# Designed miniproteins, single chains, continued (2): the designs that were tried, part 97

Each design is a single chain, and the fold is of that chain. pLDDT is the mean over its residues in the fold that is shown.

## One batch from the design tools (miniprotein)

Design m7586
Fold by ESMFold2-Fast:
Formats: structure tokens, C-alpha cells, sequence
Structure m7586 (fold): chain A 83 residues (1-83)
């Protein structure tokens, strides 16, 4: 029904905002680690690089999930316009 589609759309928009916020937090953390890398000791570099690579992986996963949510939102909005 139209009401079920509208409810689903609001839920997806809420999820999108949460994922975008999480991505922003991870991007900020990545920038902080890149700054630390500039002054890091030889002993600290492998650990910092490892955490930066992990964060990049998490950011890429979030970007994929955000794009999937945006596509689902677009599909529901299109269905609502056809009603």
C-alpha cells in the first residue's frame, strides 16, 4: 500500500542519515591518524598504517551501503509517483 511505502521510505531515510553520520566520524578518525603518522616513530608506523587501512575498508563498506540505500529510496519514491 501507499502507506507501507511511505513508512518504509521514512525508515530508509533515517538509516541513510545514521550511515552518513557514521561515515563522517570514520573520515574524521582517518584524518586524525594520518596527522599522527606525520610525527610517528618507526615502531608506531605499522600499527597506524594497519588502523588507517582498516578505517578505509570500513568507509568503503559504508559508501557501498549508502549507495544501496539511496537506490532503494529512489525506487520507492518512483513507485509513489506512479500511484
Amino acid sequence: SEEELKKRLEELKKELKELEKRKEELEKRKEELLEKLKTASKEEIPSLIGEILRLIGEILDLERRIEELKKEIEEIEKKLKEL
Scores: mean pLDDT 88

Design m7587
Fold by ESMFold2-Fast:
Structure m7587 (fold): chain A 66 residues (1-66)
Amino acid sequence: KLREEAEKAYKAGDYKKAAELYEEALKTASEKEQIEILRKLAKAYRDAGDYKSAAEAYKKAEELLS
């Protein structure tokens, strides 16, 4: 549900809310789900103008892929 709500917030242009919901979804996600969520979180932060948080989320996703 949280991932669906985050996606809806993102499509509505509420990138900050989308990022908050993706962060919440990470708390209960499996490792495979975390990679997908982290990439979406990075995109939400980027589109919100928070490039530092976007870079950190993307780096964390890369670490989980390795």
Scores: mean pLDDT 82

Design m7588
Fold by ESMFold2-Fast:
Structure m7588 (fold): chain A 87 residues (1-87)
Amino acid sequence: EGTATLEATLEQRAVGSSTWTTVASRTEVLAPGLGTVTVTATTGAADSEVRLRLVRRQDGAVVGEGVMDLGTVAGGTTVTVTLPVRG
């Protein structure tokens, strides 16, 4: 009935840091049925912990949230995450 939207934010922190920095963000309006959302970023020069933060909205209201831990990657690594989604 309303608009379903997925906000996907790729965040990194240097190993040993407590501060998460956004390196990529994508907001996708979800079509009915199955689809995919892809987020890509290159990390900074230091070895970094990477995570994907997800917020699903229905008509602007938050209806779901999640975090996907992607682990530790070497500095200068290009990270690509492809998410199966249902709208």
Scores: mean pLDDT 79

Design m7589
Fold by ESMFold2-Fast:
Structure m7589 (fold): chain A 77 residues (1-77)
Amino acid sequence: MEHAEKAIEYALKAVEYAVRGDIEKAEEALKKAEEHLKKAEEAYKEKPSEELKEKIEEAKLYIEGAKRVVEKAKELA
């Protein structure tokens, strides 16, 4: 759960940085979110659980939303 939770936290930080116009920090946060998502997916492969699966799906949703916000912010910069 730790990595899936951190993926969500970093995705939210990426959105915060993007809406403030700090594209560099937004991209760094998004990269951190994706790294933690990868670690969460690896943990699920080793020890599958319904709770972890649900949290990974939630993290994926947050990361996709953050990607859209960061991409839009880049267009406006």
Scores: mean pLDDT 84

Design m7590
Fold by ESMFold2-Fast:
Structure m7590 (fold): chain A 59 residues (1-59)
Amino acid sequence: GKKAKELIKKGKEYFEKGNYKEAIRYYGRAVEEALKDGDEKLKEEGVKNLSEVLKKQKE
């Protein structure tokens, strides 16, 4: 879905700013929206981005 893609885009913007808390929120919302749409590719993309930001937050 279009909404999931936009949420991933916003998450990336926050991630680049070092705002990991907001990046996590947007990526999580993107995964939820992609799941509602049945969009497996966008769901996997959101999960990968969410995993990466969670790793950075713990470093």
Scores: mean pLDDT 82

Design m7591
Fold by ESMFold2-Fast:
Structure m7591 (fold): chain A 110 residues (1-110)
Amino acid sequence: SLSPIMQDLARRIVQQQNPVDSQALRLLLELQAALASESDPALRERLRGLINRLQDLLGLDPDTRAALDAEIAALEAQTTLPELDPASRQAWEQGLENLEREINRLEEQR
């Protein structure tokens, strides 16, 4: 289910046995999938901000970042989603606040 680029990144992080980097990678994968599936411009901008913070935390080089951005764009081109109802949208926004707290915690552990 992971792309070759994400598989290589995951392998390198797992080999380092760093729990902060492993958690950051998990969150990065979740946020990239969420961004590819999100149509709301404000939520997309929020997701990009969180993805950028996780990429910074992981110390990703510009080539790896560009390759991951290209993969998100390819997923967006293949994804057709129904609009979320207001209750589902609110639950999703609360979920993003929880993810932001996890990212803040990981940054504090560095």
Scores: mean pLDDT 73

Design m7592
Fold by ESMFold2-Fast:
Structure m7592 (fold): chain A 88 residues (1-88)
Amino acid sequence: MVEEARKEAEEMIKRAEQLLEEAKNGTVDQGRQKAAELERLYGEVLLKAGDYGKENPEAAQVYREAAEHVRKLLEEARKYIEDMEKQQ
């Protein structure tokens, strides 16, 4: 279970990195859509951390660390979109 959690968290982080790259390489509207997908992914990772809770604290911590990584990527995407809007 913990090893499965690590693999799933790694896949979620890779998806978040892909969404950030897509947000930076499209139009402002496309960037906003990708940022919304990142926000949904962040919520999903947080839900997994909560679901594992006290019954599997090690897996819960893996997802909490992944959530923090995804949150930073979401903040980067939002900042990029704001900067692009200021240029247009």
Scores: mean pLDDT 83

Design m7593
Fold by ESMFold2-Fast:
Structure m7593 (fold): chain A 63 residues (1-63)
Amino acid sequence: MVAEAVRTVASTVVDKEKAEEIAKAAEEAEGLPREELIRTVEKAAESVGVPGSWARAAVDNAL
């Protein structure tokens, strides 16, 4: 699942609590077009202090 892959990657750059927050956003966006999924993960990552460029890489790695 994309959310599980995103959680794993997020755990390498942020603490557990922030990684779960990003993963939850990805889970809620599952089934959406790739660009909408990336946008959702990007916003969640930025809300916890992670650059948006990381979010695109994380989704590319998950897909």
Scores: mean pLDDT 75

Design m7594
Fold by ESMFold2-Fast:
Structure m7594 (fold): chain A 62 residues (1-62)
Amino acid sequence: SKFQKGTSLDSAGGILYSAGDYETAVELYEKSIDLYKESGAPQSVIDSAEERLKKAKKALEE
């Protein structure tokens, strides 16, 4: 399902973020958020993923 794929990409994004690959983490989080929105995921799940995306984007600016 789109939700399951979104969760997998979110998890993968977290792994890449921890590895310092912020560019790939941003891409994975953006794809995850799109899938969450398309699947009608709870807003709390979307908000949490968007905060992870914000942190990854901020890491690219530093």
Scores: mean pLDDT 86

Design m7595
Fold by ESMFold2-Fast:
Structure m7595 (fold): chain A 60 residues (1-60)
Amino acid sequence: MPELYQAVVPIPSSGPDDLALRPGEVVEVLEEVDETMALVRSLATGRVGLAPKSFLRRLE
């Protein structure tokens, strides 16, 4: 099963590869880039970008 996470706070885009997320938006983790950031895909929009792992909560 894909690793699904939910944004727990509003996450604005702060860099060129960052994905802006709303609270409660569900994302699939595609790759862990480092200790703080993951490459994710939004299930609502299909967009891919970087998101901080500390603001994501695991669902499955």
Scores: mean pLDDT 75

Design m7596
Fold by ESMFold2-Fast:
Structure m7596 (fold): chain A 55 residues (1-55)
Amino acid sequence: SLEERIEEVGLEVSEELQRDIDELIREGRDTPEARRELFERHVRRYEERVRELEE
């Protein structure tokens, strides 16, 4: 169903965000500004992928 695919996209984007956060920490680049940029990027990615599913 569409709902199941949206849930799957949400999980995938969440996993991508966690990997990116882990990478920031590992590289010593973890700042509130960098986390905000990552969050905004992943929110946009989620919205774009959900819109694609609705078409």
Scores: mean pLDDT 83

Design m7597
Fold by ESMFold2-Fast:
Structure m7597 (fold): chain A 92 residues (1-92)
Amino acid sequence: SRELAEELAEMLESYAEKGAKIKARVEGTTVYIEVSGLSINEAIGLALALIGFDLDGLEVEVRIEGGTVYARIGGLSREEAEELARRLNEAG
């Protein structure tokens, strides 16, 4: 839903405010997100937030490589995916 996509965007934007770098790209209704510039503990915390957060109607896959978190977000409309990626690229 729009509300779930907005909550996800706000959470990720909070990491950019703390100095993380965010890159996002869209493929149809799927958003691929890279969050870098994290400590190992921050990366683990973000990954747990992404996979532990029960976002009904979203599909979230996450992996960690050092201080970088990679996420794949599915279950979005095309409009929601494009808006999420736009906001995240603007934030980080």
Scores: mean pLDDT 82

Design m7598
Fold by ESMFold2-Fast:
Structure m7598 (fold): chain A 55 residues (1-55)
Amino acid sequence: PFEPLSEEEKEELKEKLTEYYMKEMGLSEEVAEMLAEATVSNPIAAAEAKKKLEE
């Protein structure tokens, strides 16, 4: 799906991804935040990340 997320959805996804990357991947907060931001900025990557966080 190529539907863009709303700005609020992007912010929530970014926060969840930051925690996910830190907890599961062992990344530092700075690196996790950068990766989450990059993921959320890409509509395709954001949609896939949202799906992954839901199982």
Scores: mean pLDDT 77

Design m7599
Fold by ESMFold2-Fast:
Structure m7599 (fold): chain A 100 residues (1-100)
Amino acid sequence: DEAATRAAMRRIAAEVDRALAAGLSPEEMLARVRELVATMDPAVPVVAALRAAAAQGDDAFLSMVTFVVVLAAEWEEGVSWEELRRRLAAFEQGGGVRPL
């Protein structure tokens, strides 16, 4: 669902922006994003991918959060839904993120 994915990515990007604006450390920002993602619908692919990354550890989660924030910014600049889905799929394959 394009609308659900867009809403999820915007919520995650907004949480990162709020944490950084508040002067939180990277570790504190990741903790807030982790709490947010835990409350979100795992049927949304980006949420499922973030939950899988969180299970692998903070470095994997930071990489996935950074990727989502960059994609959210690019989508606001007019990247198509098809291109965004392609980039998400390529990141999942390249990152070796697999549900255990």
Scores: mean pLDDT 74

Design m7600
Fold by ESMFold2-Fast:
Structure m7600 (fold): chain A 68 residues (1-68)
Amino acid sequence: MKLSEEEFEREVYEALADIYEGIALSLKDPKSQKEALEKARELYRKAGFSDEEIEQRIKDVEEKIKKR
């Protein structure tokens, strides 16, 4: 299997966005959590996710934060 340059870039952005979701879940400060989620949102857009998919992912993370 090989990845095109565009496919590789999308995978890198998606992986970075996933890392920022994890960072948001690990943070206790609401402002820092929001900033991490904003970075994840931007990275998912660069990875080629739709706004609907991004908002669903962010909402799931926010719900997990509220449960902690």
Scores: mean pLDDT 79

Design m7601
Fold by ESMFold2-Fast:
Structure m7601 (fold): chain A 55 residues (1-55)
Amino acid sequence: MVPSEQELIEEIQRLFLEALRSGPEEREELIKRIGAIHEEMKKLGIKTPIVLEVE
């Protein structure tokens, strides 16, 4: 299955929202997963979605 930009964006959004609703320890784990998806997007040359705020 070929991941689309939309699919990756939706996955990041879901993980981000879950991280916001989680405690600090759970948030750390979720952020790592978001980071992994972000790295894949960078390698594929996909634009960073506006929903993913980089601080």
Scores: mean pLDDT 68

Design m7602
Fold by ESMFold2-Fast:
Structure m7602 (fold): chain A 69 residues (1-69)
Amino acid sequence: MSLVETAMKYYDEGLSAKEAFEKAAKEFGIDPTPWLPTLEYSISQGVTERDALFNVARGVELAKKAREE
């Protein structure tokens, strides 16, 4: 499973977007701390928790892949 798939699974299981993201990030060895303000900001601007979580988790995956290429 990807980071995105794992985070969305936890959210669908009843965790908050923040809790789902933190749990998924830890399983992938990723520090969630620098990404949490972006997640919270997106939600504060009216993005749904589900869409904000998907967008942040996808951004983390793409950033990690770009750095490793």
Scores: mean pLDDT 82

Design m7603
Fold by ESMFold2-Fast:
Structure m7603 (fold): chain A 55 residues (1-55)
Amino acid sequence: SPLEREFHRLVKERDRLVDELIAKDAAGVTDPALMDELLRVGHRIGDVWDRIQAS
């Protein structure tokens, strides 16, 4: 379904952002925009998951 595709897309995006965050933390770099992006993606994953469960 479109919702399942969106869910998998968002999970892959979150995984990529987490990897980037880990790399930046290891380099001693803080990126508030990356933190905000990760929070946004997390909220969207929750919303899509709730819609899938409401089927």
Scores: mean pLDDT 85

Design m7604
Fold by ESMFold2-Fast:
Structure m7604 (fold): chain A 61 residues (1-61)
Amino acid sequence: EDKKTAESAVKKLERLARERGPEVARRALPGVVEGLRLNGVSEETIKELEERARKIIEELE
């Protein structure tokens, strides 16, 4: 459940970085994290998502 939500969020951030640039994705990341927290996603899953998203954004710079 949580893992699937995290995967979806990472793919959306990757898409955003590819279409609009890694800077736009970096600015969107805190809002995505807060949205997941408000929807009851575990802190552990949120940390995993944040790490993966940061790596993808860094690779696209």
Scores: mean pLDDT 78

Design m7605
Fold by ESMFold2-Fast:
Structure m7605 (fold): chain A 58 residues (1-58)
Amino acid sequence: GEVEEAERIAKGALEASKISRTSALVALHDLEKYLKTVKDPEAKKILEEAIEEIRKRL
């Protein structure tokens, strides 16, 4: 479902964000775009938490 997909996408983005600053910015942008398409509140929260984690490391 959307929650499981959000968890997979968030995990991938968090790992990618560790490679470089540019990779982190790309991952952040992709997560923010995906967040706008999801309807499940739990999936949204997972993506928002991943976005915040990446932002704190920039």
Scores: mean pLDDT 85

Design m7607
Fold by ESMFold2-Fast:
Structure m7607 (fold): chain A 55 residues (1-55)
Amino acid sequence: LSKDEIDGIEKYIDTLSEEELEKVIEEAEKLKEYNPELSNLVIELAKKKLEELKS
């Protein structure tokens, strides 16, 4: 993944609600078999954002 792709995903995740973040994590976990690099990045960023929202 390029830096621009990572930045785009991060910005997208920043727009999501707590409920949407939980759904994104669930979907990304299911996709790990097909695209582990992207899935792991999405899960990491979504979990980080979810922790910030719960703080």
Scores: mean pLDDT 81

Design m7608
Fold by ESMFold2-Fast:
Structure m7608 (fold): chain A 65 residues (1-65)
Amino acid sequence: SSMEQQLLEEIERLQREAVRAHIAGDYATAAEHLRRIAELHEQLGRHEHAARIRAQADKLLALSA
């Protein structure tokens, strides 16, 4: 569906932003992007993927402390 395509395109965009933030050492911003990606996966019914991405975001925040 067009809605599913829009969600997938937004996930791809946010993944690129998260990678850029991570490379720059901005772990807080990378974690924020990952949390948004997890929300979009939830909207796609991908609950297991969303849970793993949230765990990844939490680990990145630990690196910024």
Scores: mean pLDDT 88

Design m7609
Fold by ESMFold2-Fast:
Structure m7609 (fold): chain A 67 residues (1-67)
Amino acid sequence: MKIIIVYTPKAEEEAKELEKKIKEKYPDAEITKIQAPNGKEALELAIKLQETEDAIVFVAFDPSELL
């Protein structure tokens, strides 16, 4: 199972905890973490990856980062 976590610097700890929880439930999961500079770019990247990649995409950001 391929999983991509898109996160912002403000949500780095949240992304790490999410990765840990996923690995606990699915030890064989292939997890890739991608950092985006803000919430808007994180969402845009996640949408693109969800459309182009055969993977489950998660997004972690602070709600205040949405413009």
Scores: mean pLDDT 79

Design m7610
Fold by ESMFold2-Fast:
Parts: sequence; structure tokens; C-alpha cells
Structure m7610 (fold): chain A 66 residues (1-66)
Amino acid sequence: MKKVGVVYAETEELAERTGEGLKEKYGFDEVIALPNASGEEAVKLAKEIEKEKGYDVRVAAAVEGR
């Protein structure tokens, strides 16, 4: 089953950098970066992808200073 990560962050750079780390360290097949998105928006997208595609979708937050 395809493993997909959805990352939401305050900035595009932080979302992109966190997404790349998830791909390399945790074996995600694909990562979707959502800059300036809320956790609710990320969870909604993840559930939609799981429902329509049947992928194993995980949500992660990336914040400044972490």
C-alpha cells in the first residue's frame, strides 16, 4: 500500500524541508506539503486521499523553532 505524508507548516520552506525528511527517514513514497494550512485542513486532505486512493496517509506538523 502506498505510504503518503501530509505536512502542514507556517512557511513553505519549513513544510518542504520537513516533507523531504519524512521521505528520506521514514520511507514515505510521496509527501504533500501544505504551507500556511491548518491541522484541520491537513487532516481533511489526508482522509480524502485515504478514501479515494486507499493509501496509508499520515499527518505531520512542522513549526518554527522545532
Scores: mean pLDDT 75

Design m7611
Fold by ESMFold2-Fast:
Structure m7611 (fold): chain A 74 residues (1-74)
Amino acid sequence: MDEAERRGQAAQERLNQGFEEASKLKDPEEVKRLMLELGFDPVVAEAMAREMVGSKSPQEARDGLVEGTHRAGA
């Protein structure tokens, strides 16, 4: 079997653990730093930090109210 794939799986597990920790973080600075350590580009890391913190913040409720004038009942 390819050892490269085994090493890829180990790296994938590390990334999965990092993403789980990032989801629990509420500080955009810490999320950005963690993403940088995982090997993401600075621009991508900043965008992900904003999205992850924003989605878990009151900002999500605010954006939902601002975006919709009608209720999302389907």
Scores: mean pLDDT 63

Design m7612
Fold by ESMFold2-Fast:
Structure m7612 (fold): chain A 72 residues (1-72)
Amino acid sequence: AAEEIARLEAEKARLREESTKRLSDLVEQAASSKDPAEKRALIQEAVDLGNESQKRLAELEARIAQLRAERE
């Protein structure tokens, strides 16, 4: 239980780190871009990446909550 929770927390942290790094890069490029079409494309890519990572993080959080609940 504790080790499984630790593994899931580590996976969640890794997903957050990877997604945050890529999202930060896309947002920085979009903010720096003077081309409206490029800016929109970068924002769309960031939104898609955000939705994908949020779904995965929610799944991990649900599993962690389930494991913690068994101690309540």
Scores: mean pLDDT 80

Design m7613
Fold by ESMFold2-Fast:
Structure m7613 (fold): chain A 59 residues (1-59)
Amino acid sequence: MEISEEDIEELKKLFLEELARGASPQEAIRKVKEKAKEMGLDPNEMIEAVSLRLAEEQA
């Protein structure tokens, strides 16, 4: 199982799009986890990677 920068970026965009639609952070996280599963990725590992990327961009 290999997590790419492109996968992280795609799921980060999905998370931000859900928030922009007025979804709660919990709902956005669920959507990202569902997408990660569809891509064959670990949803917990992917949400952690997306969270770290967002934190780095806001630091």
Scores: mean pLDDT 78

Design m7614
Fold by ESMFold2-Fast:
Structure m7614 (fold): chain A 50 residues (1-50)
Amino acid sequence: THLQRGMEAFVAQRYEEAIRHFRQALAQDPDNELARLLLGIAEEQLRLAA
């Protein structure tokens, strides 16, 4: 699933890839609170790395 792939990318610190997967997970299930939470964290990590 996109959520699973997003989490794998997130753990590997590939935040751009994680963000794409979490956005796709939310497009399929807008009520996925975990995907929303992880998306926010991944976006913040990417901003800090820039």
Scores: mean pLDDT 83

Design m7615
Fold by ESMFold2-Fast:
Structure m7615 (fold): chain A 66 residues (1-66)
Amino acid sequence: SEAQEHLDRGKKLLAEGKYEEAVKHYERAIELDPDNAEAHYNLGVAYAKLGKLPEAAEHFAKAQRL
């Protein structure tokens, strides 16, 4: 699916340390599949790597509720 393609691209970018680009792909995955717990969790990780702790906490909480 398109959501899965964005999730996979985000994971690759996250592994490469390209956190801002990873965020964009995870946001696209969530736009396509809002209840994807893995996308919310990984977006939280990317935000945490960028020092955006409130945004990271929000997405970790969303992932736990899904």
Scores: mean pLDDT 88

Design m7616
Fold by ESMFold2-Fast:
Formats: structure tokens, sequence, C-alpha cells
Structure m7616 (fold): chain A 60 residues (1-60)
């Protein structure tokens, strides 16, 4: 969904700017998704997308 993509993009941008690890980025997206009231399926999708994209972006 557009909400999942928006939260993933925001978390990845913040994580890269702050030098966060992949695990820290995954925790950040879980927290943000919970705050936005996303469904469990959308939260799981957001965490998976962050994990995949964070590795591609070279997060530590």
Amino acid sequence: SSKVQAVVDAVLQSAKAQGLSVDEAKQAVRTASTALGLSQDDMDAAQQQVADQAKSLGLP
C-alpha cells in the first residue's frame, strides 16, 4: 500500500542519515508502523522491505 511505501521510505532515509544498522532500521519501521495503526500484514511487509532495501543501501 502507499502507506507501507511511505513509512519504509521515511525510515530508510532517516536510518541512512543517522548511520543506523539494518536491525535498528527494522525496529524504527516497526515503531512507526505501530504508531500509524498499520495492520500486522502491512507491518510485516514494511519490516521486510526495510530489511531488503537497507542491505542494498549498505547500512551497517
Scores: mean pLDDT 81

Design m7617
Fold by ESMFold2-Fast:
Structure m7617 (fold): chain A 75 residues (1-75)
Amino acid sequence: LKEATELLNEGNKLFKEGKYEEAAELYRQAIELFEKEKASPELLAVVYRNLAEALRKLGKFDEAAEYEEKAKKLE
């Protein structure tokens, strides 16, 4: 099983390559693992924001806004 941080790093690499759909999928998987493992609010906020950016690139603005709001609540 991949660690949540490895999924986040792979997602970031795909995002930089313009593979936004694949990046979003890895970010969602990282979120599930971070939430299961009770990761720090700071780490979870980073992944929520990265997912929001990928969703914005895909034109999914409403979903992106929801994840950005989740990130802000963690501060």
Scores: mean pLDDT 83

Design m7618
Fold by ESMFold2-Fast:
Structure m7618 (fold): chain A 81 residues (1-81)
Amino acid sequence: MELSKETIEKALQALYDLALELGDLNKTISFEELRKYLKEHTDLSDEEIEKVVQFLEENLKQEDGTINLKDAIDYLSSLLS
């Protein structure tokens, strides 16, 4: 699945903004909360949001069905370098 650099950069910025709002970079969030935040705080299409969420879910999903916010940020950042 191909994620554009622009899509990754927009998602990454939104995750940084979410971390600031929550006051905790190590906060664990649900994929439903992540989808909602991306829809409300980015101009990404529903298809682009789903691609980002599925990519993170397949690589970083924890046993409880959640994701660590810092791990998501670090992972997306690694794709830009």
Scores: mean pLDDT 80

Design m7619
Fold by ESMFold2-Fast:
Structure m7619 (fold): chain A 69 residues (1-69)
Amino acid sequence: DELAKRQEELRKKAAEAEASGDPELILELAKELAEELLEQVKKTGKLDVKKVEEQIKEEMKKLEELIAK
């Protein structure tokens, strides 16, 4: 449950950024979340790190498009 705990902490920060209405803060938090996810994937060795990295890139791209809109 360590992964869930960490993700929940990051989601709390994201909720705070969302409450502030600052999309730049949300983007910063998304980057932090992505980094932490990558570290955990590397640690477990169960998932394909490259695939996770690609998923993160896709999510970041979509997030940036939403903000740029």
Scores: mean pLDDT 69

Design m7620
Fold by ESMFold2-Fast:
Structure m7620 (fold): chain A 62 residues (1-62)
Amino acid sequence: GKKEKLEEELEKLEREGVRAVLAGDYATAARILERMAEIHEELGDFEHAERLRKEAARLAAL
């Protein structure tokens, strides 16, 4: 269903985010975390979304 599709997108984004961090591409990693936060908000997990947005802001400042 829609939830399963969103969870699959999160798994893909998590893999892409790890690769971006390992490459030192913090701007890309920050954008990926922002997208993950949007998906967590769609899933109703606002606490996880807030943590991801804070981490995205930290990476964007590097």
Scores: mean pLDDT 88

Design m7621
Fold by ESMFold2-Fast:
Structure m7621 (fold): chain A 71 residues (1-71)
Amino acid sequence: MEEKIKEWEERLKKDPNDAKAWAGLGDAYYDQGKYEEAVEYFEKAIELDPDSEVGKVARLLLADAKKKIEE
C-alpha cells in the first residue's frame, strides 16, 4: 500500500495535472479507511478531468467516501 502511494506521489511530482494519479491516491487512502484524505484526492481528480472515465469513477467514490465520514 505504501509503495503504491509513493508511485502516485512520484507521478504527481512529474505531472501535477495527472488526474489518474490523484484518483489512485484517493483509492489508496480509501482502502486504508482514511476517508477525509480520500475525499480531497478524489475532488482534485474530478477538478482536473470531470468528463472522463477517471472523473466519473472519482465522483462515485467521492460520494461513497463522504457517506463513510458521516457514519
Scores: mean pLDDT 81

Design m7622
Fold by ESMFold2-Fast:
Structure m7622 (fold): chain A 77 residues (1-77)
Amino acid sequence: KIEELYKKGIEAYDSGNYEEAVKYFEQALKEAEKLGKEDPRIYNLLAEAYRKLGDVEKAKEYFDKSLEITKKLVEKQ
């Protein structure tokens, strides 16, 4: 389930294993997409993990996606 993948990814990230964190977050993203769910947290976590790995291009891409989804959800301005 998505929540289990999220938890595993966060555990990997917390332990400093950013490559493992990316794998779990990418799996969570694919599962969320299959269910038609948009979760900006998955994108933000992927961006942070890729930034830790030095992949600045992917980090930026995922940050941009996270911001777009967050803007849809916030509704304030």
Scores: mean pLDDT 79

Design m7623
Fold by ESMFold2-Fast:
Structure m7623 (fold): chain A 64 residues (1-64)
Amino acid sequence: GALPARDEEVLRWILRGVNRVQEVANDDEVAAFAQRLAEAYRAQPRLSREEVEELVRRHIEEVR
């Protein structure tokens, strides 16, 4: 079914974040980011774009 517009926007941020991590990380590191993001989303179901971008930035910093 179609997602609500808000959930679709959040998924778009997530997809862009995963793509950015994938550009600099191997498959195991991308999987680790997916796990971190899932944990963050479970804790904060209304995760903002800025919060997703912060998680991407921190993970890239930790991988490098």
Scores: mean pLDDT 71

Design m7624
Fold by ESMFold2-Fast:
Structure m7624 (fold): chain A 73 residues (1-73)
Amino acid sequence: SPREEALRYTARAIRLVGLLEQARLAIERGKKEEAERAIEEALELARELEPEDPELARRAEREAEELRKKLEE
């Protein structure tokens, strides 16, 4: 159903944003392994969402790469 599909999309989009925020907080707290896992999971989810929202996926990928750079500093 369209409503069920919209809810599944929304849940994934919220998770994606949450993972990027988790990664940012983990970096600030020196939790490198947690940050790395959150970044990897966010990138996988961005790939899954690309067919439905390529702009969101592209923005998430850019943010994840910036977070990865901070992690490697």
Scores: mean pLDDT 85

